# Designs tried in a protein design run: designed miniproteins, single chains, continued (3). Part 37

Each design is a single chain, and the fold is of that chain. pLDDT is the mean over its residues in the fold that is shown.

## One batch from the design tools (miniprotein)

Design m9258
Fold by ESMFold2-Fast:
Structure m9258 (fold): chain A 94 residues (1-94)
Amino acid sequence: MSPEIKRLEAGLRNAIRTIAAQPPEQRATVAAILGAIARRELLELGRKHGRPDLAEEAARRVEAILNDLVAGRLSEAEAIARVTALLRELEAGL
């Protein structure tokens, strides 16, 4: 895994843990803030590699994962696993 993708994976893993550690009533707000940061980093990565299409798709999938975590449809471990798989798929496409 590239250093850039590895850093983004670590950041998203920490974001998921931070969201899961919040009281239920604060999870949506924290997810929106951390999700916006992740989206910006993903789109910048896609721009640098000439693949804004892959980055935009990855950003939508990350948003869906964070929304499912907030809604209780994914556990912390499941959200981390899905984000890890997504970033490996993104790296292979870059």
Scores: mean pLDDT 87

Design m9259
Fold by ESMFold2-Fast:
Structure m9259 (fold): chain A 71 residues (1-71)
Amino acid sequence: SLSPEQVKAAANYLLKEFKLSQKYQTFLEEIIASEGNQVSLSVWLQFVLQEDKQPKSVETIQKAIQKALAL
C-alpha cells in the first residue's frame, strides 16, 4: 500500500499534469489510496478531463497514472 506522503505526491502530480482544479485533491487522494486505483483513476480522469473540455488519450492518462503511483 502507498504511504500518506506517496498518496499526496501522486494526487499533486496528477493535478499539475492535467491542470485540474485543486478542489479535486481530496477525492484524488481517496481514489489513489483505494484498491484497484489504476482502473478507478483511469475511469475518473477520462470523465473529468472530458467534462473540462480537455480530453486526453487513454495512453496519456495511463502513463501519467503509472508515473504518479511510482512517486
Scores: mean pLDDT 84

Design m9260
Fold by ESMFold2-Fast:
Structure m9260 (fold): chain A 96 residues (1-96)
Amino acid sequence: SELVERVRELLKKIEEAVKNKDWETAEELAKEFERLLAELTEKDIDAAYELLLEWLRANARQLGVPEERIAAAVAELEKRREEMKEKLLEWAKELK
């Protein structure tokens, strides 16, 4: 729950950077988001990525980002979500 709240705060910072058209800072904050995911459970990872995907879908169109680019970004994030969950499962199996 505390880690999910930290993710929500980070998403607000990303939104602010995007509103200021500071794409470089937005990308750095997105990488920080992925680092925080390493501290989450599988359930929290799903929740965190859903928040990021909702934010992307809601804001990118309003900012004039082409639909093709939005679709590519969504696909990449969904792929990264699955990879992160697989890494956690592999780690859990190794500890048994």
Scores: mean pLDDT 72

Design m9261
Fold by ESMFold2-Fast:
Structure m9261 (fold): chain A 67 residues (1-67)
Amino acid sequence: SREQQLTEAAMLALKGSYVELSDEERAKLAELLKQFSEEEIVDAIVRLTGVSREEAREILEKAKSQL
């Protein structure tokens, strides 16, 4: 479902913000970034973690630096 895919994107972004992602995880995150807007993924990170939107955006940018 769309909600499950957004949750997967948020979890990959969270992981990628502090550890190196595998090749498969990087490919999956890149694919999800083509399917969803950055704002939708940021919203999912906020929903899962309770961090601010600014911090969620920083998390996503750190993960994207691995792509």
Scores: mean pLDDT 87

Design m9262
Fold by ESMFold2-Fast:
Structure m9262 (fold): chain A 74 residues (1-74)
Amino acid sequence: SLDEAEREAARVVLETQDYLDANRETLSDAEVEAIIRETARRVRELYLAAGMPEEEAERVARRVADQLRAWWAG
């Protein structure tokens, strides 16, 4: 269901934030960007599997990537 996909997506994002924060001193900007993009792709696939239209799932994934980039930079 979309509700289950939303909960799993939130968990994936939190796990990514925990990993990035724990490794803040050792990760390069390129590695951080790769991890953010992978997280966004995982979120997209979760919503697609739950029946979300492709264009909407892509918009959600882009928003997740943008929010993670802003969080990392701030």
Scores: mean pLDDT 91

Design m9263
Fold by ESMFold2-Fast:
Structure m9263 (fold): chain A 78 residues (1-78)
Amino acid sequence: MEKEELERLVEEARRAAEEAFRAAEELDRRGEPIRGTGLRMLALAALVEADLAKEGKASLEDLRNAIRAVREAVEEAR
């Protein structure tokens, strides 16, 4: 069942990154491009972690941590 968990986490990472990119665009519109850039960097890091996890080069725990970091940053940006 680790494969099913990996597939769910990869999809969660993709959705979290999409939310982060949307939040970053909103930060840019509010005149906070530095914070927007920070969110984009976290989103990209989570997507990289998802790709590494798919290749067996990152743990599911590392992927969960990356997803949590993105979600926390998005919430803080609101």
Scores: mean pLDDT 84

Design m9264
Fold by ESMFold2-Fast:
Structure m9264 (fold): chain A 101 residues (1-101)
Amino acid sequence: PTEKEISDLAIQAVGAEMRYMSAQVSLDLGDISEREALELQKKALQDAIDKYQQLIDAINQMLPTLSGEKKKQAEESLKQAQEALKKNQEELEKVEEQLKK
């Protein structure tokens, strides 16, 4: 993977998280129903999980080619992506439970 591919995946993952937040704002303003918000949030979380997993895989492939400060920065990015993946997976489980009601 290239540094551009890693950057593009990170931007796409954050974009998915922003769509999740946008659905919450729309619900709070009364523009959409709770069920519509949950469906939008489910899709956004699935997209975010997919992009964070791809980002983690891409960083892991680059790590053996890096040294010094660049390797340290990549390891920090990897940790942040892993934490974000876990958080988005936990939120998806909550959304899916609410949709079963």
Scores: mean pLDDT 87

Design m9265
Fold by ESMFold2-Fast:
Structure m9265 (fold): chain A 96 residues (1-96)
Amino acid sequence: VEVKAANLLTAAGLQIAAADFAYEMGNKEEAISAVEGAVGTLEEIAKLAPQLSPEDVATAARIARRVLETAKKIGAPQELIDRIEKVLAELERVLA
């Protein structure tokens, strides 16, 4: 579980970095695609959250907040924003 969580956290971080880079380059479609990838990875992390350390859950929540900010900034579809907000709420609930 820990190795899988570490790999997923790294993947989510790289995906959101790719989204930010694509947006800076003016490539909105690629930025949205990268955000979709990050959301899928974060949804997988959320399923594992009850088995993860508080540090890993907190890291996932920080990444999810960054993904949400980027998604809103690039004008991502509302369905994608809703998915991010749901994941963030699930992660924050585990931390409470």
Scores: mean pLDDT 85

Design m9266
Fold by ESMFold2-Fast:
Structure m9266 (fold): chain A 57 residues (1-57)
Amino acid sequence: IDEEKLKKGIEEAVAAARAGDVEKMMKIIKETAKELGVEVSDLAEKVSAALNAEAPP
């Protein structure tokens, strides 16, 4: 798997979500998942985790 594309896709989806563009976020997740050959649900979980990341303990 291309880790650079995965990281970029997550960052772009997070940026779209922060801008309030949920439709763009979903499009980025779907396109990145298809390009990398991973499940959309797996990529969505990673994006959700990045958005909800807590400070380290």
Scores: mean pLDDT 75

Design m9267
Fold by ESMFold2-Fast:
Structure m9267 (fold): chain A 89 residues (1-89)
Amino acid sequence: SELEKLLKEVQEIIDSLNAKRKAEEDRFAQMSPEEQLRYRLEELDKKIENAKKFIERAKQLGNTVLSEKYKKLLEELEAERDRIRAELA
């Protein structure tokens, strides 16, 4: 059935995401403390870039609630980035 096919596809996506997460966790665990902080900074920079893109898209759609939510997320991500930078200094 269509539902059985959809459930199988969803399960395959979940399994793929779980495998990727485990591989990332294993890689992170093998890093030095400085390398772990640098990795966290790179991931934060990606999240910050995505948040900025979502803010602009929300503004274009006139969704003020969503744009304000992503602005708050951006502030939190930038604060975390500044904290990690302080740990590396």
Scores: mean pLDDT 83

Design m9268
Fold by ESMFold2-Fast:
Structure m9268 (fold): chain A 99 residues (1-99)
Amino acid sequence: SIEQIRETAVRAAQAFIDANKPYFSPETLAQLEQIVERIKNAKTVEEIEKEMDRLIELVRQHVEENKEKIPPLTQVQILMRAIAVRSETLVRIQEEKRR
C-alpha cells in the first residue's frame, strides 16, 4: 500500500537527518524536515519519489556549497547515505507491487 511506502520513506529520511545533523546548517536541516513533512502528506508513489529526488539534490547542493568545511571522505559518505534513503524506498515500492 501507499501508506507502507510512505512510512518507509519517512523513517529512512528522518534516520538520515538524525545521523548527519552535525554536517548540516540550521537552514538545510529545516529544508530537509520540510521534505519529510511533504512525504507524510504525499498521496502517490510518484510524489514520494519526487521528494526522494529533492532530498538527494538538497544534500548534493549543501555538500558542494560547504566543500571546504566537510572532509572529502565524509562528503562521499553523506551522499551515499542520501542515495540509500531512496534505495530503501524503492525496495519497499517493489515489495508492495508483489501484493
Scores: mean pLDDT 86

Design m9269
Fold by ESMFold2-Fast:
Structure m9269 (fold): chain A 65 residues (1-65)
Amino acid sequence: MKKYTVSGSEPAVQYFALENGKPVPEKVVIEIDEATGTAKVYDAETGELIGTVSKESALALVSLA
């Protein structure tokens, strides 16, 4: 399992939070699960799960960090 942090000021992160009905976080933690090919996106401050994405989508978000 690999963890990455991305700023909540990134437009893609803001869009993802709002699309999932969550407030825009200051930072997100992206946790990639290689076994399932999915990733979970958490609010870095609260630890709340914002949503789940594909590994490909997660890597695209990480590329903005």
Scores: mean pLDDT 79

Design m9270
Fold by ESMFold2-Fast:
Structure m9270 (fold): chain A 75 residues (1-75)
Amino acid sequence: AAAQAEAAERQAERYRELSEEYKARGDEVTADMYEAMSRLHGAISEALRRGDFEAAARLQALLDEVEAETKAYIG
C-alpha cells in the first residue's frame, strides 16, 4: 500500500515537470494534458494512503482514459 502510494506520488511529480516543460515551450494543450495526469496520479496516491481502494480504482480508470487520449493526440 505505502509503496504503491509513493509510486503514484512520484508519477504525479514527473507529469507535473513535463507539464511545466511543455508550457515553457508554448504548447499549452500538451501541458494541460500532462497536468491532468499529474493531478490524477496525486489523487490516486491520496486515496491509497487513506485506504479508499474504490476511489483509487475509479481514479485509475479515469487516468487510463486520459492517458489513451493524450497518446492519441501527441503520437
Scores: mean pLDDT 83

Design m9271
Fold by ESMFold2-Fast:
Structure m9271 (fold): chain A 76 residues (1-76)
Amino acid sequence: GLRYRLTLRGENLSEFSFEEIVGPLIAAGGRILDIRRVDETTLEIVVEFPDEAAAREAARALRERLGVEVELERVE
């Protein structure tokens, strides 16, 4: 799999449950390796996906469902 860091930003991030945040990642075939809350509006998640298409789909689903900004960075 490919490892990515997703940086989620949104003023409403603290209002979402853990399940609402990780659900789209798991649905795309992601395996969550780490979750770090930077502050009330910023969350960093390290996820291993089967491919880049899965990572892009997960980021899209999060942007669409939660209305948050998602930055996707491939990490080693």
Scores: mean pLDDT 86

Design m9272
Fold by ESMFold2-Fast:
Structure m9272 (fold): chain A 109 residues (1-109)
Amino acid sequence: SAERERLLLEILRLHGEASGLLVRMEDLVRAGAPAEEVRRVALELIAVLRRMRALAREAGLDALAATYDAAIAAIEAALDAPPEELLATIQAAYAAVDRTLLAAAAEAA
């Protein structure tokens, strides 16, 4: 449906925003930034993932919504971890999101 395509397009736009936050976090960890700064970016990423989860649920993309749920839970559980460990958790969660989003986009085409 046109509405489902519109929702998926908004998810793809937010995915670009989330990717930018991941790059910013990678740069901060590489620079040895304080854990509080890295955690702040991780919280911003969680907010974007929550918006994407809501859109995925509205679009009926159940597998994608479940992947966002798992990603958010994993990142929240790692928030107090050292910066390198938090980044590794986010990278793993985001790779799972990428795979599920690509599958959802292929099914919509």
Scores: mean pLDDT 89

Design m9273
Fold by ESMFold2-Fast:
Structure m9273 (fold): chain A 89 residues (1-89)
Amino acid sequence: ALEEALAELAPLVEEIARLGREAAEAIAAGDAEKALELAERLREKLEELEAKVEALAPRLSPEAREQLLQGVERAREEAERMEEAARAV
């Protein structure tokens, strides 16, 4: 069911959230090197999340799949903005 599929994604989602927070802190601290490194790792993990959502698609309703993919795309856009902010530091 959806709950089981989401449980498989949970560790990766938690890692993405942690990386996002660490990147934001690095930007706030003016640590450009660390901010860029963390933003790049965040982007890599988001690509991995997208691939896993696609792999789980047969276990998801069409609506749940669409919502998860939209969430991934929004997170990817946020990661791109974070990388731009890191470059400005």
Scores: mean pLDDT 78

Design m9274
Fold by ESMFold2-Fast:
Structure m9274 (fold): chain A 96 residues (1-96)
Amino acid sequence: GMDALKFTPEEAEETVAGIKELLDKAVEYENKGDFRKSAIYTTAAALLATELILSGDKEGARRVAEHFKEGADKSVNPRHAEYLKKLADTIQKLAD
């Protein structure tokens, strides 16, 4: 198992912002048909979201869930949109 991570308030805010940037890039590449880069950025966003959840930042996790939902709404690939939506639902459930 992973050890629980601890974030300062500044590190948590930077992580939330970084996840949004990675998701925006993932959707940009998906919509351009660069599925390899989209997958890399989506995976990086999911990894950082996992670290945020493990840190216990419930507010940050809820904000990240909204960013994943926004990414799903903007993705033209139904499979990518479904994956982002499932991640958003999971993050929100774990934030509660």
Scores: mean pLDDT 83

Design m9275
Fold by ESMFold2-Fast:
Structure m9275 (fold): chain A 80 residues (1-80)
Amino acid sequence: ADDLHQQAIKALEQGDYKRAIDLAERGFLYAEMNKDFASAAKAYKVLATALEKAGEDAQAKKAQNESKISRMNAEIQDEV
């Protein structure tokens, strides 16, 4: 949902990285349940940024890769 994404961005802007991570994870799960790969990619991008800001580099790299995979799946979904 757009609301979760906007809340995650606001938390990130405020330096509340834990809240930004939680909101981005919830946004990702919601998007995945609805097979909305474009929104899932956006959620993973925010998650990656929040994890990087929190100093969790390994998890941030994983989130970046998941964002790319979700984008590729969105491209394929748009083709079919």
Scores: mean pLDDT 73

Design m9276
Fold by ESMFold2-Fast:
Structure m9276 (fold): chain A 75 residues (1-75)
Amino acid sequence: MEKARKHGEELAKKLAEEYGEKVGEETLKKIEEYIRETERLVTPLVEAGRISEEEMTEGMLEGIDDIARELKEKA
């Protein structure tokens, strides 16, 4: 999960630099909520051996990029 959290933090920082601190803070909060919820929903699948922890991380990275893109569109 460290890769997903770090990626989210870096994206939020970039958005803060481009659109202001408030946008960066809202982006970080939304990404953190997304990671937390995805972890809750997907962890049972990882525990059941249906997907790997790496696959979960890769999916989260993709979702984080989508969130950042969506917020750029609105900013």
Scores: mean pLDDT 78

Design m9277
Fold by ESMFold2-Fast:
Structure m9277 (fold): chain A 86 residues (1-86)
Amino acid sequence: MTPEEYFEAKLEELRRRGVPEEVLEELRRAWEEDPRRALALLMAAMVPVALAELLGLERAEPLPLPELRERAAELEARTAAARAAF
């Protein structure tokens, strides 16, 4: 799978989990400008989905676009640190 195909597959997964189309469009735009930034935004968008699944919630509570942008790099760094904790 190409990086572009992988990214589109993840957008479809987010859509199925209840992430708004506005957020998905922002992710596509970011991919055209800076793929690294787009991947960080994708990771930030995936955290509410993973949290909803872990807590048994019916749907994810997506982050607002401004907060999503602000948290992208910080959230990625934090999740990497958490994975290293065990």
Scores: mean pLDDT 68

Design m9278
Fold by ESMFold2-Fast:
Structure m9278 (fold): chain A 111 residues (1-111)
Amino acid sequence: STRELIRKGLESRSVEARQKVLDQELASLRAAGLPQEILDLVEGIKANVGTDPDKAIDLAVQAIALLDQHRAAQLAALRADAARNRVDERTLVQRETALELRTIGHQFGLL
């Protein structure tokens, strides 16, 4: 289903329009301080979207999977920090929700 959504996203836009969206997403990912490995995958999507759409789809699937893995690692770190610093449950839930929504937004930007 994710691969089908990515393919539909690519087919619904011109190559130039998709590259512009990917440039905006790269800026957002850099501002969020995400790992270089994820940034490299998104640059690979941009490089291949016009010349090798199948490779662009494969790279996008990998980027989405790495975003999920990174979110899991960030949630674990956030919970460990909250436990150490006695962060109240409401504040912890708000921070966890904000992280999850940001990750979903980044993943949606790659579709």
Scores: mean pLDDT 83

Design m9279
Fold by ESMFold2-Fast:
Structure m9279 (fold): chain A 65 residues (1-65)
Amino acid sequence: MTTLERLLKAAKELGLTEEQAEEIIRRLYERYSGYELSRFVQTGTDEEIKELIKEALEEIEKEKK
């Protein structure tokens, strides 16, 4: 699986819409280089990837308040 496919699968398993998943992935690429994000996703567990997505989602929601 590609880095993007694995991130999208984790977001879907968390009950996020495709639009929410795309916004979170965009934010992750703004914070991390593509290399750093790819390495994390390739070496991380599904639980670690889901935690990364949750943290990004919480930050986005906090900014909208």
Scores: mean pLDDT 78

Design m9280
Fold by ESMFold2-Fast:
Structure m9280 (fold): chain A 90 residues (1-90)
Amino acid sequence: MEYRELATEYARKGAEYAKEGDLEKAKEYMEKATELMEKVGPELGRAMGGLKTALEMYMRGNSREALLQAIDHLERLDPEIGRAVREAIE
């Protein structure tokens, strides 16, 4: 599996675990997604890292605004990846 495809799958799983309230698994999968996305490109890697941070804050009861902004940023860089994450968290 290519890095982009695998990173997208891990980000989707991270978002699904976040929706379920499993912080430990959400963090694990988002970390894996960020590491792989860095290999696709540094801009996508940084965007994925930002999403990981926003998702962790959201799960700890902070506002949804940062999470939605992180997803929007990722969707602007790569519409397929951003949409996959958005659909997983909704």
Scores: mean pLDDT 83

Design m9281
Fold by ESMFold2-Fast:
Structure m9281 (fold): chain A 76 residues (1-76)
Amino acid sequence: SLEDEFVELAKKYKEAEKNNDVKEAEEIKKRMEKIAREIERTYTDDQLLDVLERLAKALGVGEEAFERYRRALAEA
């Protein structure tokens, strides 16, 4: 699913940042932005809340932390 792809990319993005692999991080970020746009286009606001909760659990972060992360990606 789009959510599963986003979670996988988010994990890879964290690894790229820790390794200071700027090129890899930029490529992953672009893929995440594309998937985030597809998720927003696919789901209603009510469905997005459920998706965000599932993604937050999968990433091991609180919903508020994930929402800040999502906004940062959208602004990039």
Scores: mean pLDDT 68

Design m9282
Fold by ESMFold2-Fast:
Structure m9282 (fold): chain A 86 residues (1-86)
Amino acid sequence: ELDALFATTEPALTPEQLEALRRVEQEVLAEVRPVVDAHVDDRALYYRKLAEAAERMAEVLEPIDPETAEHLRLLARRAREAAAAL
């Protein structure tokens, strides 16, 4: 479950970083929502878009918090594996 993945993440992010991550998440959801609405079961595309977003966030956070950036890259890898398993 996606929620379980985020629940195990330590709250190492500042409120500003959390808000920035939520904005990126909303951008990804806005891009994926038309596809989900057209194809209710296109979870593979959803996970691929989440992986792309996580990698973008990792690039932004790498000079600020390299440990969180590494964690985000691991999440991106898991999301790609989930997409491949579908």
Scores: mean pLDDT 66

Design m9283
Fold by ESMFold2-Fast:
Structure m9283 (fold): chain A 98 residues (1-98)
Amino acid sequence: HMEVKVKSADGLPGAARAAEQAAIESAKMTGADVYGGGASLDTPENIDEAAQRASDLAIEAAKEVAKEGYIPAVVSGTTGLDEDGRPGIGAGAVAMKA
């Protein structure tokens, strides 16, 4: 069976959730069979800091997926805006279970 592991937090702000979803969709575009966890954080920081933070979150998502027996294959981080123009960051990982 194809297994998908997604890690996200309940109650994420709209911007953070949108950014997380964008990172997850970006990771899926790699054509991997299984999908790994993502994490998001809403931040008032500038774009450069948000991009760096999204990258850090992608690495942490990969580590979390690896703890549960998945091998991280690709990670991605992104920044986004919600419909209210609030900035958010998100991360996703694509992983295979071994």
Scores: mean pLDDT 52

Design m9284
Fold by ESMFold2-Fast:
Structure m9284 (fold): chain A 97 residues (1-97)
Amino acid sequence: SAKRHAQALVEITEAVLSGELTLEEARELYEKYKDSSGEEAVKARLKLELAELYEEGREELLKLLLETAKLALKYGSDNPKVLELAEKIEKLVKELE
């Protein structure tokens, strides 16, 4: 499941950062799948959350999430570099509150 989550996070974050997935499209997908069970509902929620972060100007957070997900997919979530990037994400989130 962790590998599937990392793959989904990479694909969706890249789509948001490239402009291939807009906030409007993410909202439409969320409304379509929000009441369904399984991966489609989870992916729709993730698409909405990441598109909202981009619209709020949190591009640096999205880039760190993408790098973290790519490293987790390649080396596993317990890798020291993945943990380092997770700490950077937490600090950035706290700075924006």
Scores: mean pLDDT 77

Design m9285
Fold by ESMFold2-Fast:
Order: C-alpha cells, then sequence, then structure tokens
Structure m9285 (fold): chain A 80 residues (1-80)
C-alpha cells in the first residue's frame, strides 16, 4: 500500500520501494508486461523516468523517489 512505499522511502530502501511499486501495480490490475513513464514532482522540480514493472526495472524510479522524499507526487502512465 501507499504507507509501505512511504516507509521504504523514509528508510532509503530502493529495492523495498521498487518491490512495493510492483505490488501496488498488481493490486491496481496493471499490465506488468508493459513499460511505464513515471513523473516525480516536488517543489516545482520534475523528473521523468521509464521502466518495466519489475524490481530491477523500477530501481531507478525508486532511487529518484527516495531523493525527492516521501512528500513527492508520483504519477505514471503506460508507454508504447
Amino acid sequence: GAMSGREAIERRDAEGLAANLVEFARLLGLDLSRRYRFTIERDGEVRELEGELTVEGLLPVAEAAIEFGPEARITFGEVE
């Protein structure tokens, strides 16, 4: 859940956050075989990253989310 992701960010656990993002995607019924674009936003700064819905594929997204901190807004969408 969102709370588990926040805890992973607070602990600076990139692998744990990536695993939480994969589980969240499964709970939302997302197609795990597709690539997704993630937008991480805080205090007017924006970073966009693409990844597969796997722990390895989401590691850069998780690292960026940890850098931005638990108050950052994260949005995502499927890419072709």
Scores: mean pLDDT 76

Design m9286
Fold by ESMFold2-Fast:
Structure m9286 (fold): chain A 88 residues (1-88)
Amino acid sequence: MVKEKIKEALKALKNKDYKKLEEIKKFFDKDGDGYVSKEEFIEALMKADKDGDGVLSMEEIKEITDIDGDGKAELSELINLMEFFSSK
C-alpha cells in the first residue's frame, strides 16, 4: 500500500536508513529514471486519500506521518522525504 510505504520511508529517513530509503524510492520510481518527482509523490499521496476528495485530513496526515506510533504528524519529515526522492 502506498500509505504504508510512505510511513516506512519516513521511519527510514528518521533512522538514517538510506539503504531502505533507496529501496522504497524504487517502489515509487515508475519511470525507472532513478528519481521520483514531487508531482509523482503528491499523486501517490492523493491516491492514498481515504476520503477520495483529493484533500488529506489531519487524521490521514497523522496516520501517514506518525513515524513512532505516537500520534504526532511529521510534516517537515514528509517534505524532507519528497526532497530525497526528487534528488539526484
Scores: mean pLDDT 64

Design m9287
Fold by ESMFold2-Fast:
Structure m9287 (fold): chain A 96 residues (1-96)
Amino acid sequence: MKKKLVPALRVRVTFEGMSEEERLRFINEMLLKAKEAGAIDARVVKGEGNVVEIEVLTETQEVIDRVKAEFKALEAKYPGVTVEFEPVHPAEVEVE
């Protein structure tokens, strides 16, 4: 199969004072919002203590911008959560 480079966003989520159930709900809501915004995939890539890292694979920068907006809206809704974005990087995906 041909591989192509797509824009990818690494997101670091830090939780302060949230229950395990609230953390799981927040992460699931982020993954759902990324897919609704048009992401190819969104997955948890690392989890240590109170920090979770998510990677979002997209076809375009426009989808990255929508994902960032949705994640910042979720951060504003949950005062115990900090959402940080790394610079957009190219990632390889398989093309059907």
Scores: mean pLDDT 80

Design m9288
Fold by ESMFold2-Fast:
Structure m9288 (fold): chain A 56 residues (1-56)
Amino acid sequence: SEAEKRVENIEKAFERALAEGDTVGLLAVHRDAEELYEKYGNERAKEIGERARQAA
């Protein structure tokens, strides 16, 4: 589904930002994840966003 594809994309972005110590990238992942959760109600997106926020 479109929601699953977008969640996979933010998960990859999260992993990259985390590996690079990219605080700006982590904050962007958090915002994108919140947007996905609001639009689709996807719990995995919410979880990724929370982890990105904590890592930033």
Scores: mean pLDDT 84

Design m9289
Fold by ESMFold2-Fast:
Structure m9289 (fold): chain A 84 residues (1-84)
Amino acid sequence: MSLAEQLRRLRDAAVEIARAAGLDEAAETIERAGDIAIAVVEEATAAGKSDEEILALAEAALAPIREELEAALEATAAAAHALA
């Protein structure tokens, strides 16, 4: 499985959990962040970048929304814990 495929599955799972918990804003933030990361990974992979370079580029692309993403992921993880 490619890194982009793994990110799509993780994004889809996290969005599903967030929406199931009624965390619509968190779901939208995770979906947006996932779309950004997937696009960067696909472009960098097509350009022949190394895995380390791909991860660094994805991290840099997410930096402007890092705080929103961390809050959304924490809320989603708490909801997943409540369901487990």
Scores: mean pLDDT 82

Design m9290
Fold by ESMFold2-Fast:
Structure m9290 (fold): chain A 59 residues (1-59)
Amino acid sequence: MSADAQTVGRVAAGEARRAGASEEQAERIGLLVAKAVDEGASSKEVARLGREAMEEALA
């Protein structure tokens, strides 16, 4: 996994924690987003995946 993917994943996990997700949910969201970036997903696709995962975690 690239350093950029890891950075984006860490930021997404931090945002999830601030939104009220559990530590396990935040780590899962961070990994999901980091993997998408590493696999070449567009910024819009990455944002959508993170948002959908957070909505599901907080529902």
Scores: mean pLDDT 80

Design m9291
Fold by ESMFold2-Fast:
Structure m9291 (fold): chain A 125 residues (1-125)
Amino acid sequence: MIEEIIEKYKNISKDSELTRYGRLAYEALKEGNIEKAEEYLEKAWKIFEEYVANPEKVELPSMLIGLLYMAEASWKLKKYRLAADAYLAAAGIISLLPDGEQEDVDFLVGKAREALRLYEAGQES
């Protein structure tokens, strides 16, 4: 499902450092390299914080793919609060796109709600 959303919106998002480090974190997890995944994810979150601090310098669609990778990597690392934040940010961006599909927004909001429930239940690592 998430890979289908990434494929659908990849041409709308410009390649960015956020997308690069988010993708690297996700790929490191697929390879079982937890240490590299955490390092890349930390770099991605720092870049996102810089983008939020300077919104006039960043096109919202350019963050979308990076946020989707960050959400999945955060989820797999049981960082559920960060996963929820990334899923909600991605859902918000899709909701602002002219061709953004409501089913994709609903899916990501659902994932964010699930992440928040896991966080509140003390399942976060």
Scores: mean pLDDT 83

